# Designed miniproteins, single chains, continued (5), part 7

Each design is a single chain, and the fold is of that chain. pLDDT is the mean over its residues in the fold that is shown.

## One batch from the design tools (miniprotein)

Design m16212
Fold by ESMFold2-Fast:
Structure m16212 (fold): chain A 94 residues (1-94)
Amino acid sequence: SVEEAKREFDKLIEEGKKLAEKYKDVNPALARRINILIERAKEFYEKLSDEELVKAYEMVKNDVKTPPEDLSPEAKAFYAIMKELKTLIEYEKK
């Protein structure tokens, strides 16, 4: 659902910010990359339709390797950013 996708986006951004803060002194390059991913994710989020946001969320949730051909460039970029951010967050939880 759109509401679920928006909630998961907000949660991922919040967790990403916490991760960047954690790494700011230990690995400044990684902290900078995470902050760039957050900024880009927010920018693309504003450009997506509700349908594209739901599709991107489902792809991230299901760890899809290849996006559908008919997905917009903005949705593909958003998916790639969200997938990378999720991977970094999940790695930290291990």
Scores: mean pLDDT 79

Design m16213
Fold by ESMFold2-Fast:
Structure m16213 (fold): chain A 97 residues (1-97)
Amino acid sequence: MRKEIEEAIKEAEEAVLNLDKEKLKKALERLTELSKEAPNLVDIEIAKLAFRLSFKIPEEKQAEALEMLKEIAEEIGGAAERFYQEFAAALAVRKLL
């Protein structure tokens, strides 16, 4: 389970940085399934991912990445909705610093 979560998180990170909506949706669907067995671990790893991405993502990609995540969150909910909320919050905090 932990290795599967780590692999899905890595795929989600790569997808956000590359603005790959299909890859991101697949990774978030996988994380949503894994959250049924390990919700606390998935939530922690999503929060960590959102925080890391807030530092790594170029400014020019931030708006498109948020829109992409919002669309996926509306389609599948679950881990995608949590990731969207965490990432939006992390970017907002970064803007204040």
Scores: mean pLDDT 86

Design m16214
Fold by ESMFold2-Fast:
Structure m16214 (fold): chain A 84 residues (1-84)
Amino acid sequence: DEVEPLIKLLSDPDPEVRARAARELGRLAAAGEERALEPLVQMIKDDPDPRVREAAERALTYVHIRGSEAIRARLEALLAPLRR
């Protein structure tokens, strides 16, 4: 399981570690790992470091560009309640 250890790294005290984990989760989500999407969406909402939030936003942009229709539909559903 490649997703679970990366999700755990999103709680790392080092913002550089969290940003790198976000980038790798974005690649896995684009490849079809839906479990990576919700943690990335929550980072945009909740991470205190603006650089980490930017990394998560870039990761989701990559998912939108490179993901399947199914992955994009799942991402859209997760983002709908966060448009405020």
Scores: mean pLDDT 82

Design m16215
Fold by ESMFold2-Fast:
Structure m16215 (fold): chain A 108 residues (1-108)
Amino acid sequence: MKIELPEEVKEKIKKKIREVLESDLSVEEQVEEIIKFAKEEAKKLAEELGIPAELILPKLLEYAAEEAEKLYEETGDERYKEVAEKLKEEALREDIELGMKLIEEAVA
């Protein structure tokens, strides 16, 4: 992939994923917390790099999903797998929305 996430951002995501997944929150609440965190980090990183947050957000969500999958492999807790699957679905949705926006701008 063309955009490489900084190690500091990766470490923040790893920490947040572990904190959320180890909490007493439901799978849906865990997914919402992770998406909210990813959106805030994408906005900050977008301002630092001078690129749109919409290019960064799918990458942050994909990385978060990979970390949740690793925790599933370590623990066998199916809730972590479900969180990972939902985060991948959100990353795909964000990529589709970005693609549609770029098509609208190109056709105008």
Scores: mean pLDDT 78

Design m16216
Fold by ESMFold2-Fast:
Structure m16216 (fold): chain A 84 residues (1-84)
Amino acid sequence: MKIEKIKVKVLSIEQLDDLTYRVTLEIEGKTITVEVRAKDPLTSLFSVLEEAAKKALEKLGYKVISATPFLDKEVYVEAEVVKE
């Protein structure tokens, strides 16, 4: 099993309602928009970003092993993936 590390850049986060977020991501030069539904209004932004990155990578044919969000000079998620 070949594990690859992919940096998922977060371009925008839009809160549509108390439970729904629209996240636009850049992965390997591709722009992907996903909607994430939070379990409750107290769901952390980190959890939203992890789920968004996972959904986007799975749309690209990757199986996600881990996803770690970083909020620093830029917002991004480091993911470990396997190509399915």
Scores: mean pLDDT 80

Design m16217
Fold by ESMFold2-Fast:
Structure m16217 (fold): chain A 67 residues (1-67)
Amino acid sequence: METQRRALARVAAVRAMAMGIDPEAIKTALINAGFSEEQANELIEEARKHLDDPDALIDQAVKEARA
C-alpha cells in the first residue's frame, strides 16, 4: 500500500513540477494527502530526478505499484 501510494504521489509531483507549480505548494499538497514533511521532501527530490530521466522512472514507478 505505501509503495503504490508513494509511486502515485511521485507521478503527481512530476506532473505538477512540469506545469510550473511551486515546490512548496506541491509539498503542502503531499502533506495534506497524508505524507510526512520528510516524505514530501523526498518525493519532490524524486520528481526532479524523474524530469531528468522520465522513461526510466516511469518504469520503476510501475514496478513499485505492482509490488
Scores: mean pLDDT 71

Design m16218
Fold by ESMFold2-Fast:
Structure m16218 (fold): chain A 111 residues (1-111)
Amino acid sequence: EAAEIGRKAAEKLRRFAEKLRERAKKEKDPELSKLLLEQAEGLLHAADLIDKVADTGDAKLIGETLKLVAEQLREMAKYLESKGAPKEVVEELRKLADELRKAAEEVEKLA
C-alpha cells in the first residue's frame, strides 16, 4: 500500500547513504569525500521526510514527495558526475532515482 511503498523507498535511501559514507572513507580526494558525506546526509533527511509523510497515509502526498526526491536524486547524480565521482556511485544513484519514480507511480495508482 502507499505507506509501505514510501517506507521501502526511505529504507533504500538509508542503505545508499551508508554506501556513500563507506565510499567517502576510501576517497582520496578530500573535496569529493566531503561531497559524498554531504549527499549521504541529504539522503538521510529525505528518508526521514518520506517516513513522516508515509505515516500520514496520504497517497497523493506520498507520491508527490517520492517524485520530488527522485528528481533531487537525478540532479545529485548529475552534480556528482560533474565533480568526478566514481561511475558506480553515479549509476547506483540514477537507478535509485528511477526506483523512487516508479514507486511514486505505484502510489498514484492507489490514490
Scores: mean pLDDT 86

Design m16219
Fold by ESMFold2-Fast:
Parts: sequence; structure tokens; C-alpha cells
Structure m16219 (fold): chain A 96 residues (1-96)
Amino acid sequence: DEEKKKELGKEIDEHLSSISKEKLKELLLPRMKKGKKETLEVQKKIEELKKKGKLEEAEKLAKEFAEKQLEEIRELLKELGFSEEQIEHFIEVLKE
């Protein structure tokens, strides 16, 4: 339902705007620091696979890592007080 997805997106934006900067920093900063380390390790492995001509394996690893990052985003959104329906909509939009 396109209409419902648009409405849900607006609700997400409104809720996000209502969250204090302090609360966002407390929840985002530790996750961003951990995510940067994991991203660098995965990017290095993807680069090695590409250099070996294993493009399909590199794409698969990139997709699997993106899915893991989406799951971590889902957990963050839950801690920020988003509803399960809003979280699922956000994750689906990021996958597309």
C-alpha cells in the first residue's frame, strides 16, 4: 500500500524530529564507532575479493553486511521508541 507507506514515512520523520540531540548522541555515538570498525574490516575483505576477480562473492558479502547493518539499525530504532511497523517500513526502504 503506497499511501500507507508514505504516511508511515511521515510519522517516522515526525518522531525522529521529536527526539532530543542528547538522546540521539547517547544511542548513536557508540554504534557509529563500532560500525566504523566493522565497515572497514568488511570493505577490506570486499576489496581483496575484487582484486582476485571474485566479483560475485564480493557482491554477496556486501549484501550480507548491509543486511546485518539494517538489523543493527532496527535495534537502534526500537531503543529510540519507534513502533515495530515504523521500524519495518524504515528497513524495507533502506533495502530498496
Scores: mean pLDDT 77

Design m16220
Fold by ESMFold2-Fast:
Structure m16220 (fold): chain A 103 residues (1-103)
Amino acid sequence: SVEEELIKLIRETRDELLAGLDEVIAQNKDNPELVAELERIKADVQAAFDEIIERLKKGEISVLEARFLVASLLRQLADYFESLGYTELAEKARELADKVVKF
């Protein structure tokens, strides 16, 4: 179904973003305060994506609403990462947002 294909795309998008965060964490292992903040962001990202998937599965939101919510979340994250100087991670988040919008 279109819903199952979107859930798969949302999961793949989440996993790609989390992998990018893991790379940034690995590059900053000598900064424990930053690592702790990035780990919290990673947990919040995972929870937000999982909530959108569950709401879609329960029919609480439409395919269009789920796409908008994921794209909005990714763009907010991109702006945040850019503000921290993580330009590559910000661009990845923007590319993932565009991919979800084009679904």
Scores: mean pLDDT 89

Design m16221
Fold by ESMFold2-Fast:
Structure m16221 (fold): chain A 62 residues (1-62)
Amino acid sequence: APFAERRARRLEAARRLLEDPALADRPVSEIAFAVGFDSPSNFSRAYRARFGVPPGETRRRA
């Protein structure tokens, strides 16, 4: 579905931002808003559903 595809692209963009060392000090909520989510909790849930890990875990692996 187009909505699921757009959400997937936003989550892929968020993953790249979370892996960027220049943004390591930025809160996860800022990343969520930057990729178009209205709520950090909705972002974290969608991120975990797609990647199997929470956003903070992606940052720790980078």
Scores: mean pLDDT 79

Design m16222
Fold by ESMFold2-Fast:
Structure m16222 (fold): chain A 68 residues (1-68)
Amino acid sequence: MEEKEVTVTDPAALVEKLSKVKGKIEVRDEHGNVIAYGENGKVTLARPIRAGDKLTIKGEKKEIEELL
């Protein structure tokens, strides 16, 4: 399992990439709360992703490399 820290510049592009994930990706905020989840082409958002958000993306190495 890999983790990558990202600062969001384009929220819509990030959501679109999450919708294309075949495996599992968790997106956590700076406090460690899950705010988004991508799995098998489905995206669940616990809150809107906004430009300037500092997020940790966690998942399998392959899925993270395809997302980022």
Scores: mean pLDDT 77

Design m16223
Fold by ESMFold2-Fast:
Structure m16223 (fold): chain A 77 residues (1-77)
Amino acid sequence: MKKVAHITLEDTPDWEEQLRAQIEAAKAQGADEVVVTSSSERLVEAALRIGREAGLAVTGVLNTETPDGVRSESRSV
């Protein structure tokens, strides 16, 4: 079974430090992929970049609020 780690990323001043720490922890635990969920497109794009730099497969999920509810968009590298 593919080992997937899930990270919810908030737009905080320390978001990059939190993301890098969680990606390294997932990598150390032998995760095959990390799914990063955020409401910020900037953070999703950064997660894809940082995952690529770490040599780990990353799928970013952007949650956008719409009049009909929350829309989720998946992006991968």
Scores: mean pLDDT 77

Design m16224
Fold by ESMFold2-Fast:
Structure m16224 (fold): chain A 62 residues (1-62)
Amino acid sequence: MDGARAEGLEKIARGQRLIAEGRRLLASYPDDIDQVLRGIGLILRGIGLSFEGGILLGQPMK
């Protein structure tokens, strides 16, 4: 019923996809520092989206 709930779930899902892609880069190119940094960047972006989604799902303080 809550529109923020749907948005939060979608942001968490997008965040999880970015984290998965970042982990894939880290696993596939551990000897390539540029790919490692790219993977870390994807993981950080995914964490940010997941955090924002969590805020939308349950923020007691607005």
Scores: mean pLDDT 77

Design m16225
Fold by ESMFold2-Fast:
Structure m16225 (fold): chain A 75 residues (1-75)
Amino acid sequence: SLLEELEKITKAKVTVGREVKPEDIVSAELALLSGNTAVVTVTLKNGEQVAIRVEADSKEEALEAAKKIIEFLNK
């Protein structure tokens, strides 16, 4: 699943707002970075947006995890 792949590449706790197929994703961008939490907003082919939340051990690790998610999804 997308969730399992994201947790594997980030080594962090990941929460996805709803089930998303990778092929439906057109873009991903950083929406929020606060404390040890980062939120990536994903835009789908139908124009809907889904939030992906990542929690890490530090702000720097949360940012790196978010960057990995964005890189993975922007293909």
Scores: mean pLDDT 83

Design m16226
Fold by ESMFold2-Fast:
Structure m16226 (fold): chain A 70 residues (1-70)
Amino acid sequence: LAEEGERLREEGERLREVDPERAAELFKKSGQLFYLAGELEEAAEAYRRAAELSGDPQLEKAADVLAQLA
């Protein structure tokens, strides 16, 4: 779970400038995998990056909540 989350996060970083929409999806999925692995700080960071690229206020709120729990 954490290994796959990290892989998706790295792929999102590579695509951030080329395909920000797909990068946001990869960061969101990475955050979900980190959350399931109990890596709350990593999950919060991934959701924050997804929110920055997508402008989705729900993802921003999710990142804030996870950061509070970490």
Scores: mean pLDDT 80

Design m16227
Fold by ESMFold2-Fast:
Structure m16227 (fold): chain A 84 residues (1-84)
Amino acid sequence: SDEEIRAEMAKLSDEEFQRALDEAGVTQDDLLSIGLRDESHLKDAIVNGSLQSLIDNVVRDPDSRSRLLDALERVRELARERLS
């Protein structure tokens, strides 16, 4: 369920989270485009479900949008794998 996925996302280590961001190619400029300054704020936005809304309402660059959405999906996939 979405609740179980969010709970597992919250349990991801900083290393697991950073790996997902690195694999998606997320840049500092991508984070600045959504008003997030560092990876901890991005992690909070992913875990609480606000990242999708931020991307939809403020991200203008399609490449930045693609990288941020890919990072979100990679984090969700890691959480799903932990539930298996």
Scores: mean pLDDT 77

Design m16228
Fold by ESMFold2-Fast:
Structure m16228 (fold): chain A 71 residues (1-71)
Amino acid sequence: SSIVAKAVGAILGAIGAILDGDYEKAAEIVKETLEELGAPEAAEEVREKILEKAPISEITKIVLEATDKVL
């Protein structure tokens, strides 16, 4: 679905930004995508986790759980 494609795209974009050391950009990518999908609470949570430099696995879990709730 377009929702799943957007979520996966955001995860990949955020991973790329994190690998470049740009945590602000990673947080913005995921936050904006989750807000567009109708998950503003998860968007703020994941933004905070990315800025805290949480593991990619934790970031991915939050995004996938939020995406599942809006399907």
Scores: mean pLDDT 84

Design m16229
Fold by ESMFold2-Fast:
Structure m16229 (fold): chain A 75 residues (1-75)
Amino acid sequence: RVLVGLIVPESTDLEKIRAVVAAHGGTISEFVPTEDGKYGALIALPAERLDAALAALREASGGQAEFSTPVPLEP
């Protein structure tokens, strides 16, 4: 599994973002409002689904999603 930070505009369909994360076997934290009119969240994803999930999240956000560098999570 990998952990990725996500930032999206407040105009983003947050239900669609949650659905995309779940469809790729991931989990997502609560969305936290930022001073810049954006929401931040943390996503945990299977490493093998990472690229597909990030592509789908970009599409769901109209290309406006920003991502941190993925960090490995090892159990």
Scores: mean pLDDT 78

Design m16230
Fold by ESMFold2-Fast:
Structure m16230 (fold): chain A 81 residues (1-81)
Amino acid sequence: TLVVQSDNTDFGLKKGDRFEFTIKPGPQLVGLGGDITDPLMAKSGGRINPAINPQDLTKGNKIEVTITKNGKSAKVTFLVE
């Protein structure tokens, strides 16, 4: 699970928001087809680019995900649980 670490009003994200993820075999390893990018894109209305690196999805890590919406990009910090 990824947990939002700070409010981000531009993307409708609140500290403590939780997103589940699934790692699939192959070159698209996280964030598509029921992975975190599907519910996170639905919640934020944005796109994730670059894709989340599955090796960063270690419990206790903080990761930055770049989300782009309406030509605006921001890095959003998540805690991996």
Scores: mean pLDDT 68

Design m16231
Fold by ESMFold2-Fast:
Structure m16231 (fold): chain A 79 residues (1-79)
Amino acid sequence: MEEIEKLVEEAKNSDLEKAKEAAKKFAELVAQSTPEERKRAEQLAKRAVHELLEAGKEEIAKILADAVKEAMERFEKKQ
């Protein structure tokens, strides 16, 4: 979980390019995680997205939110 928390923090504090890279790595880790780990990671990412929106960083918030959505969809669509 430390790696997921680190990637979320990198996304929050980075420029757009680094935020995209961190979000992509976050999505890859979440897609490979257990259901419990995914739920916790999703909650952490949702809180980060909310904080980014409150800070007016809408583009970074959208990048992180989209990465979380893609990670969850990839896991579910491989049935």
Scores: mean pLDDT 73

Design m16232
Fold by ESMFold2-Fast:
Formats: C-alpha cells, sequence, structure tokens
Structure m16232 (fold): chain A 93 residues (1-93)
C-alpha cells in the first residue's frame, strides 16, 4: 500500500477513510509505521483535511489497541467537558 494509492482512493470516495484505516491496521507493524509516517508527512505538506481525517482514525485505532480503556475514559471526559461548557454558554445567554 502506498500514499499515492490511498490519496487516489480518498479522492474518489472520502467515505472509504474508515475502511482504509482498518486496512492500514491489518498490515505488519513495520509497514504500518512506515505508511503512517508517510501519510503524516503528506498531510502536513498538502494540508489535505481528508488525509488528516484518515490519520486521526489510524491514531484512534492504534490507541484502542494499546490503551482502549484509557481512550474510553478520555472520550467520556471530553464529552462531559464539552457538555459543561455548552451549559455555561446557555446560562450566560
Amino acid sequence: MTVEEIKARLAADPSVAEAVAEEIMSLPREERLKIGKELADEAVRTGDPTLATLLDKVVALEYREITGEVLSSVEKTQEASEKYYESLIKLAE
């Protein structure tokens, strides 16, 4: 799998980003690290939001594999924080 193949797939249909992220996660560890770095470099170089979204999904999957419990905790904390902030804005009118 190459960055050019991934870019072509996302350009044709951005909705495949999740499936592409899962395909990357099914690769051997060394190949995942290589393609992940190449995608990160390309996203920074181009500013492409579709590549940034794909990278976010890959990072989330890597973290779920390593620390799924921590990710669940962080996600719940973030949700609570945003809900609290929204409540404060409504109170301020």
Scores: mean pLDDT 70

Design m16233
Fold by ESMFold2-Fast:
Structure m16233 (fold): chain A 90 residues (1-90)
Amino acid sequence: KLEEKIEELLREANEKALEILNSSPDTREATLKAVGEALRLIGDAITLALAMKAIKEAEEKGEDPEEVANKVVGNRPEIIEEALEIYKEL
């Protein structure tokens, strides 16, 4: 189910962000890097979930999953490839 997968991805992103913060030295540069990476991971997780939804709906309608995902998430080929791999494992 898409909602469950989105929740899973957001949980994983949050866990990764906390791991980075916990492993960083107590400095401004380390904090900015950790925050930036956490925001990037959360953004990627949301984009991945949107790509997976697009792929699932495209396959159900007999459309090209990769083409539909590209239209939904734009120029993010690495995320589309990952979404296609994850979808095949579900």
Scores: mean pLDDT 72

Design m16234
Fold by ESMFold2-Fast:
Structure m16234 (fold): chain A 67 residues (1-67)
Amino acid sequence: VEEETRRVFEAAAEAGIPGAEDALKRVPSLTPEQKAALTVAIYLQAVGLDVEGHKGVAERVREAARA
């Protein structure tokens, strides 16, 4: 689970999603509940970016979470 969370946050930070870099820096200190909540928040922001024309951001985040 920690590797999936880290991959999702890394993909989101590379895509420039607000808060993703801060979340990535805090990964070792996050509770499972905080990791789940931040992952959902990051994914929702990625979907918003795809709608605004930044195609593929939500898919990259989703694939990082699934792998």
Scores: mean pLDDT 67

Design m16235
Fold by ESMFold2-Fast:
Formats: C-alpha cells, structure tokens, sequence
Structure m16235 (fold): chain A 98 residues (1-98)
C-alpha cells in the first residue's frame, strides 16, 4: 500500500530528526567523543536506509529496512538512555506487525 510506505517514510524521517537533534546537543555539551562518533555513524546509516526506503517497491523490502532502522534506534537508546528512541522503536515494531 502507498499509505504504508508513506507512513514508514514519515517515521524514518522523524527518527533521523531525533538523531540530528541529539547529535547537535551532544556536540554543544562537549560529550564523550566516542558517543558523538557512534551517534554520527548511526545518523549516516539511517539517512542511507531512508534513501533505500524511498526506492523500495515491495512490503518485504520496506519491512527489512524498517527493522534495520529499529535496530539502530535500540542501539541509540542503550547508548544514551533517551526514551524518544525507545518510543520510536516501539512505533516501528507496530508498523512491522501490520
């Protein structure tokens, strides 16, 4: 469904936005350089996955990409303790369950 793909794209964009806000905050606060580097890598990977999602033609492709984004969000939650990443990971899980 075109609607399901659009919802997936909106959620992926929201997650990228959360990671960008987090990265800027960590840089301003002079956080641990290793944490900043890990968030930068996660952000770059999510941007690439979002680009792949926009080109996805099947629900199986969409689900695989969303699962990868969810895994990255769970890693960011474990790294930072930021509940926004946990909440978005749970929202993606619901979309994956149709």
Amino acid sequence: SEREKLLALFEAMAVVGLAQVLLRRLEREKADPAVIAAVQKALDQMIDLNKQLSKAKTMDEIKKILQQIRDIMEELYKLTGDEDFKNEAERLKEMLEE
Scores: mean pLDDT 80

Design m16236
Fold by ESMFold2-Fast:
Structure m16236 (fold): chain A 118 residues (1-118)
Amino acid sequence: MEKLKELEKKIEEAKKLQKEGVLKVEIELLSKNNEKNVIFMVKAPSGEVLFAVVTVPEEQRAEAEEAAKEYPFLEVVDSKEEAEKALEERLKKEGIKTKGEVKLEADYELLEEIDKLA
């Protein structure tokens, strides 16, 4: 319950920043095994995801790689450090300047609720 309220507050901050320009969103996902995965997104003021860089658990890697082939905005990488580097390189290549950034921590169980609150 406390994590949901904190997440809602950060989503409200993200919506305010999104009105001012392109927003960088960094989501760190915590699994039951204390394994950390990330979803890094760049969002337009319209709410459109311009591109995303993600890490996934090894068991989901094949499905994520297939999704990345179908959706050119999506890149799958092996580590948080590679995700940070890929995101910065993509921003530089596309000439995109972000006006703000939001960092979120969420359990995998809260991921569907994040989508509902957007």
Scores: mean pLDDT 72

Design m16237
Fold by ESMFold2-Fast:
Structure m16237 (fold): chain A 79 residues (1-79)
Amino acid sequence: LSEAARTFAELAGKAIKKDPEVADLVEALARAVLAGDRAAAQEQLKKLTERVKKVLGEEEAKKFGEAASVVADHLFAQG
């Protein structure tokens, strides 16, 4: 979990440096998670991962998506 959260943060930060719009997508995902809206969170994660793929490439996007899924699943499992 901590490793997944670190990977998510590192790759999100790297993508934001190349494309500031990624920060808005990260915020949208965070809002959906805080609202407990799993469907909205999944939709935002998909959009964010697609943007990361365009910015950092397919390999980094795959790592990002896997890390983000682990973090999101953990947060929703607490309900």
Scores: mean pLDDT 79

Design m16238
Fold by ESMFold2-Fast:
Structure m16238 (fold): chain A 67 residues (1-67)
Amino acid sequence: SVEERFRAAARRARELARELERLGDHATAQGVYEALAIAERSSPRGGLTLAETAVAEAERALRQLRA
């Protein structure tokens, strides 16, 4: 369901944001939290898209930091 996918994406995004904070990328982590706050106020489909986009952005940032 959209709700299950949203919960999974939001949980993943929060885990990635905490990792970004541990590595010192506070700006990207803050962006992820802000995207999730907007996603929670969005339509179910729009919120899912925002949450999945936040995950992808956080994963790209983490890859750069671990390079």
Scores: mean pLDDT 88

Design m16239
Fold by ESMFold2-Fast:
Structure m16239 (fold): chain A 119 residues (1-119)
Amino acid sequence: SMPSEKDILESMVLMSRGVGKIAVKNGANPELADAAVHLVSGIQSLDLGDVDSAIKHVKEAIKHVKEAKKTSSAKDELDKAEEYAEKALKSAENGDIDSAKKYLKKALKYVDKAMQKEL
């Protein structure tokens, strides 16, 4: 049988944390690595029903994306990452957990694209 959505999410969380550590060790922008870790932690917190921790992680991710935009050549990707992270924050604050997770996954995709562009 195919993996459940939860199994896929847990695999994505584990992979993103590993990729972030390797990227920083190999000279990737540490602000992008920190943003990725916080987005992953936000998704995990929502999966565990901890909305308050998820909101805290999303706010930290937005802060790190904004700092990365000051030095990054991947500005278009980071503009999209910020847009989706802000949508995730609003969804989480409104109790729309499914939309919040969907937007966090999109934000993470754009942070990952920005990191790949800088490697």
Scores: mean pLDDT 80

Design m16240
Fold by ESMFold2-Fast:
Structure m16240 (fold): chain A 94 residues (1-94)
Amino acid sequence: SDRDRIQQGITTVNRQMQQINDIVSQIMRVETDPNRQRQIRDIGMNTLQQVSNLLQQGMDLQDSDPQRAISLIQQAQNIANQTISTLQSILDSI
């Protein structure tokens, strides 16, 4: 159902946001360049803000417009996955 899909999506996005924080923390432990540390922190922060905003919009619409809610939550998942892949590649290159 749309309701189940929305709830699963919310759970997934929350896990992805935690994963972004975890990868950023791992990079901060091994990265020695303070300028690159700042850039990585900014990437993480900007993505978390964008993903949180989309998630909140999706939650606000879940009862009135479930199809739009699903679309916004999927957009949040896609953005989070792109950032996770980028951050993981950076971590693996250090």
Scores: mean pLDDT 91

Design m16241
Fold by ESMFold2-Fast:
Structure m16241 (fold): chain A 63 residues (1-63)
Amino acid sequence: MKPVVAKVYKIETNPPVYIVNLYEDGKLIGFGIGATEEEALDIAIDSYRRETGREPGEIVVEK
């Protein structure tokens, strides 16, 4: 299985906003925005499921 890389960005607004981009084989395959890192990651994983029709395998989180 190919690993999925999650890149996490914090936007310094009030309140702060988190953005998560999921990459598989160097391609952007999932995207999420949330009020927390966990919420943004969950939304990005849902985006990945919609785009690929499958569950992500290994997820490597980069901050």
Scores: mean pLDDT 80

Design m16242
Fold by ESMFold2-Fast:
Structure m16242 (fold): chain A 70 residues (1-70)
Amino acid sequence: SVFEELERLLERLEEQIEEELKQGNYTMALLLWIAASAEVFVNEHKLSEEERERVYKRLEELEKELKEKL
């Protein structure tokens, strides 16, 4: 399903964001977060209400982590 593909993509992007943040590469971490948010935005119409809430919550948690590490 689109949701399962998006969840797998977000998991991989989260791992990459964490690694870039550990290396102090904030610009790359931000670009990866922008990529994740774009994927969610273009696919949200294909998701159920609960699935949309889950992916947006995940993005918000990543954004918070990014802001705290800057």
Scores: mean pLDDT 84

Design m16243
Fold by ESMFold2-Fast:
Structure m16243 (fold): chain A 70 residues (1-70)
Amino acid sequence: MSPEELARLRARAAESDPLTRAVLEALIRGYEADSTKLFNEELEKLAEEYGVSVKELIELANREVEKLIA
């Protein structure tokens, strides 16, 4: 993502509900660290914490990113 897209994603996270915010913050940290592993590990923790699947969290992240770049 571009620096501008990453900044928009950060702003979106701040305005989001706790779960969406946590997912977007995990995505931002993964991009900044250049680590898909870090992102996936944080999603696994969130999936356990909120009682949802990792697949649902990945879909949520993709949906929010699509809204910012569309």
Scores: mean pLDDT 78

Design m16244
Fold by ESMFold2-Fast:
Structure m16244 (fold): chain A 65 residues (1-65)
Amino acid sequence: MELEKAYMEALGLMAKSVGLLKDVRVEGKKFTLVVDKSDEEGIKTATEMKKVLEELGFEATVEVK
């Protein structure tokens, strides 16, 4: 689980660095993936990452701004 968490944190940071996510917040097992409401690709990416996080046993929320 810690290895999976580190991997997902790295993927979130990479997605943020290339502009697919506006921000990523991590609190224990809870991930918050922040996207701009006008960024359809970012919303799609955050939704796909949410599914992967939930499959790995984490809680994930997509926050649209």
Scores: mean pLDDT 75

Design m16245
Fold by ESMFold2-Fast:
Structure m16245 (fold): chain A 99 residues (1-99)
Amino acid sequence: AAARRETLRRAGEVLGVPASLIEALLEAIRAGDVEAALATAKRLAERGAVWAAELAASLANISGGKMVNARGKEVDPTAILSAVAPAVEAGIRALAAAG
């Protein structure tokens, strides 16, 4: 949607990054691509996005594909990415509102 593209553009201006970098993070989260989401979150964190630094720390613990929870079951990386998606979108909207 045009409104979503404008939001990504403004958030990118606040961080000093192209909107395509923020789009790449959202695409990686939607695809369940932990490695791509981690790489993109690290780049956004380097520009001062606190939510991206928190996301990168969380994703680093599941990088390499699988993690076992306290119950001895494998954690699904895609489920973790889906769970963090609303917080990431809220962080992007907050940046756009600041610009």
Scores: mean pLDDT 73

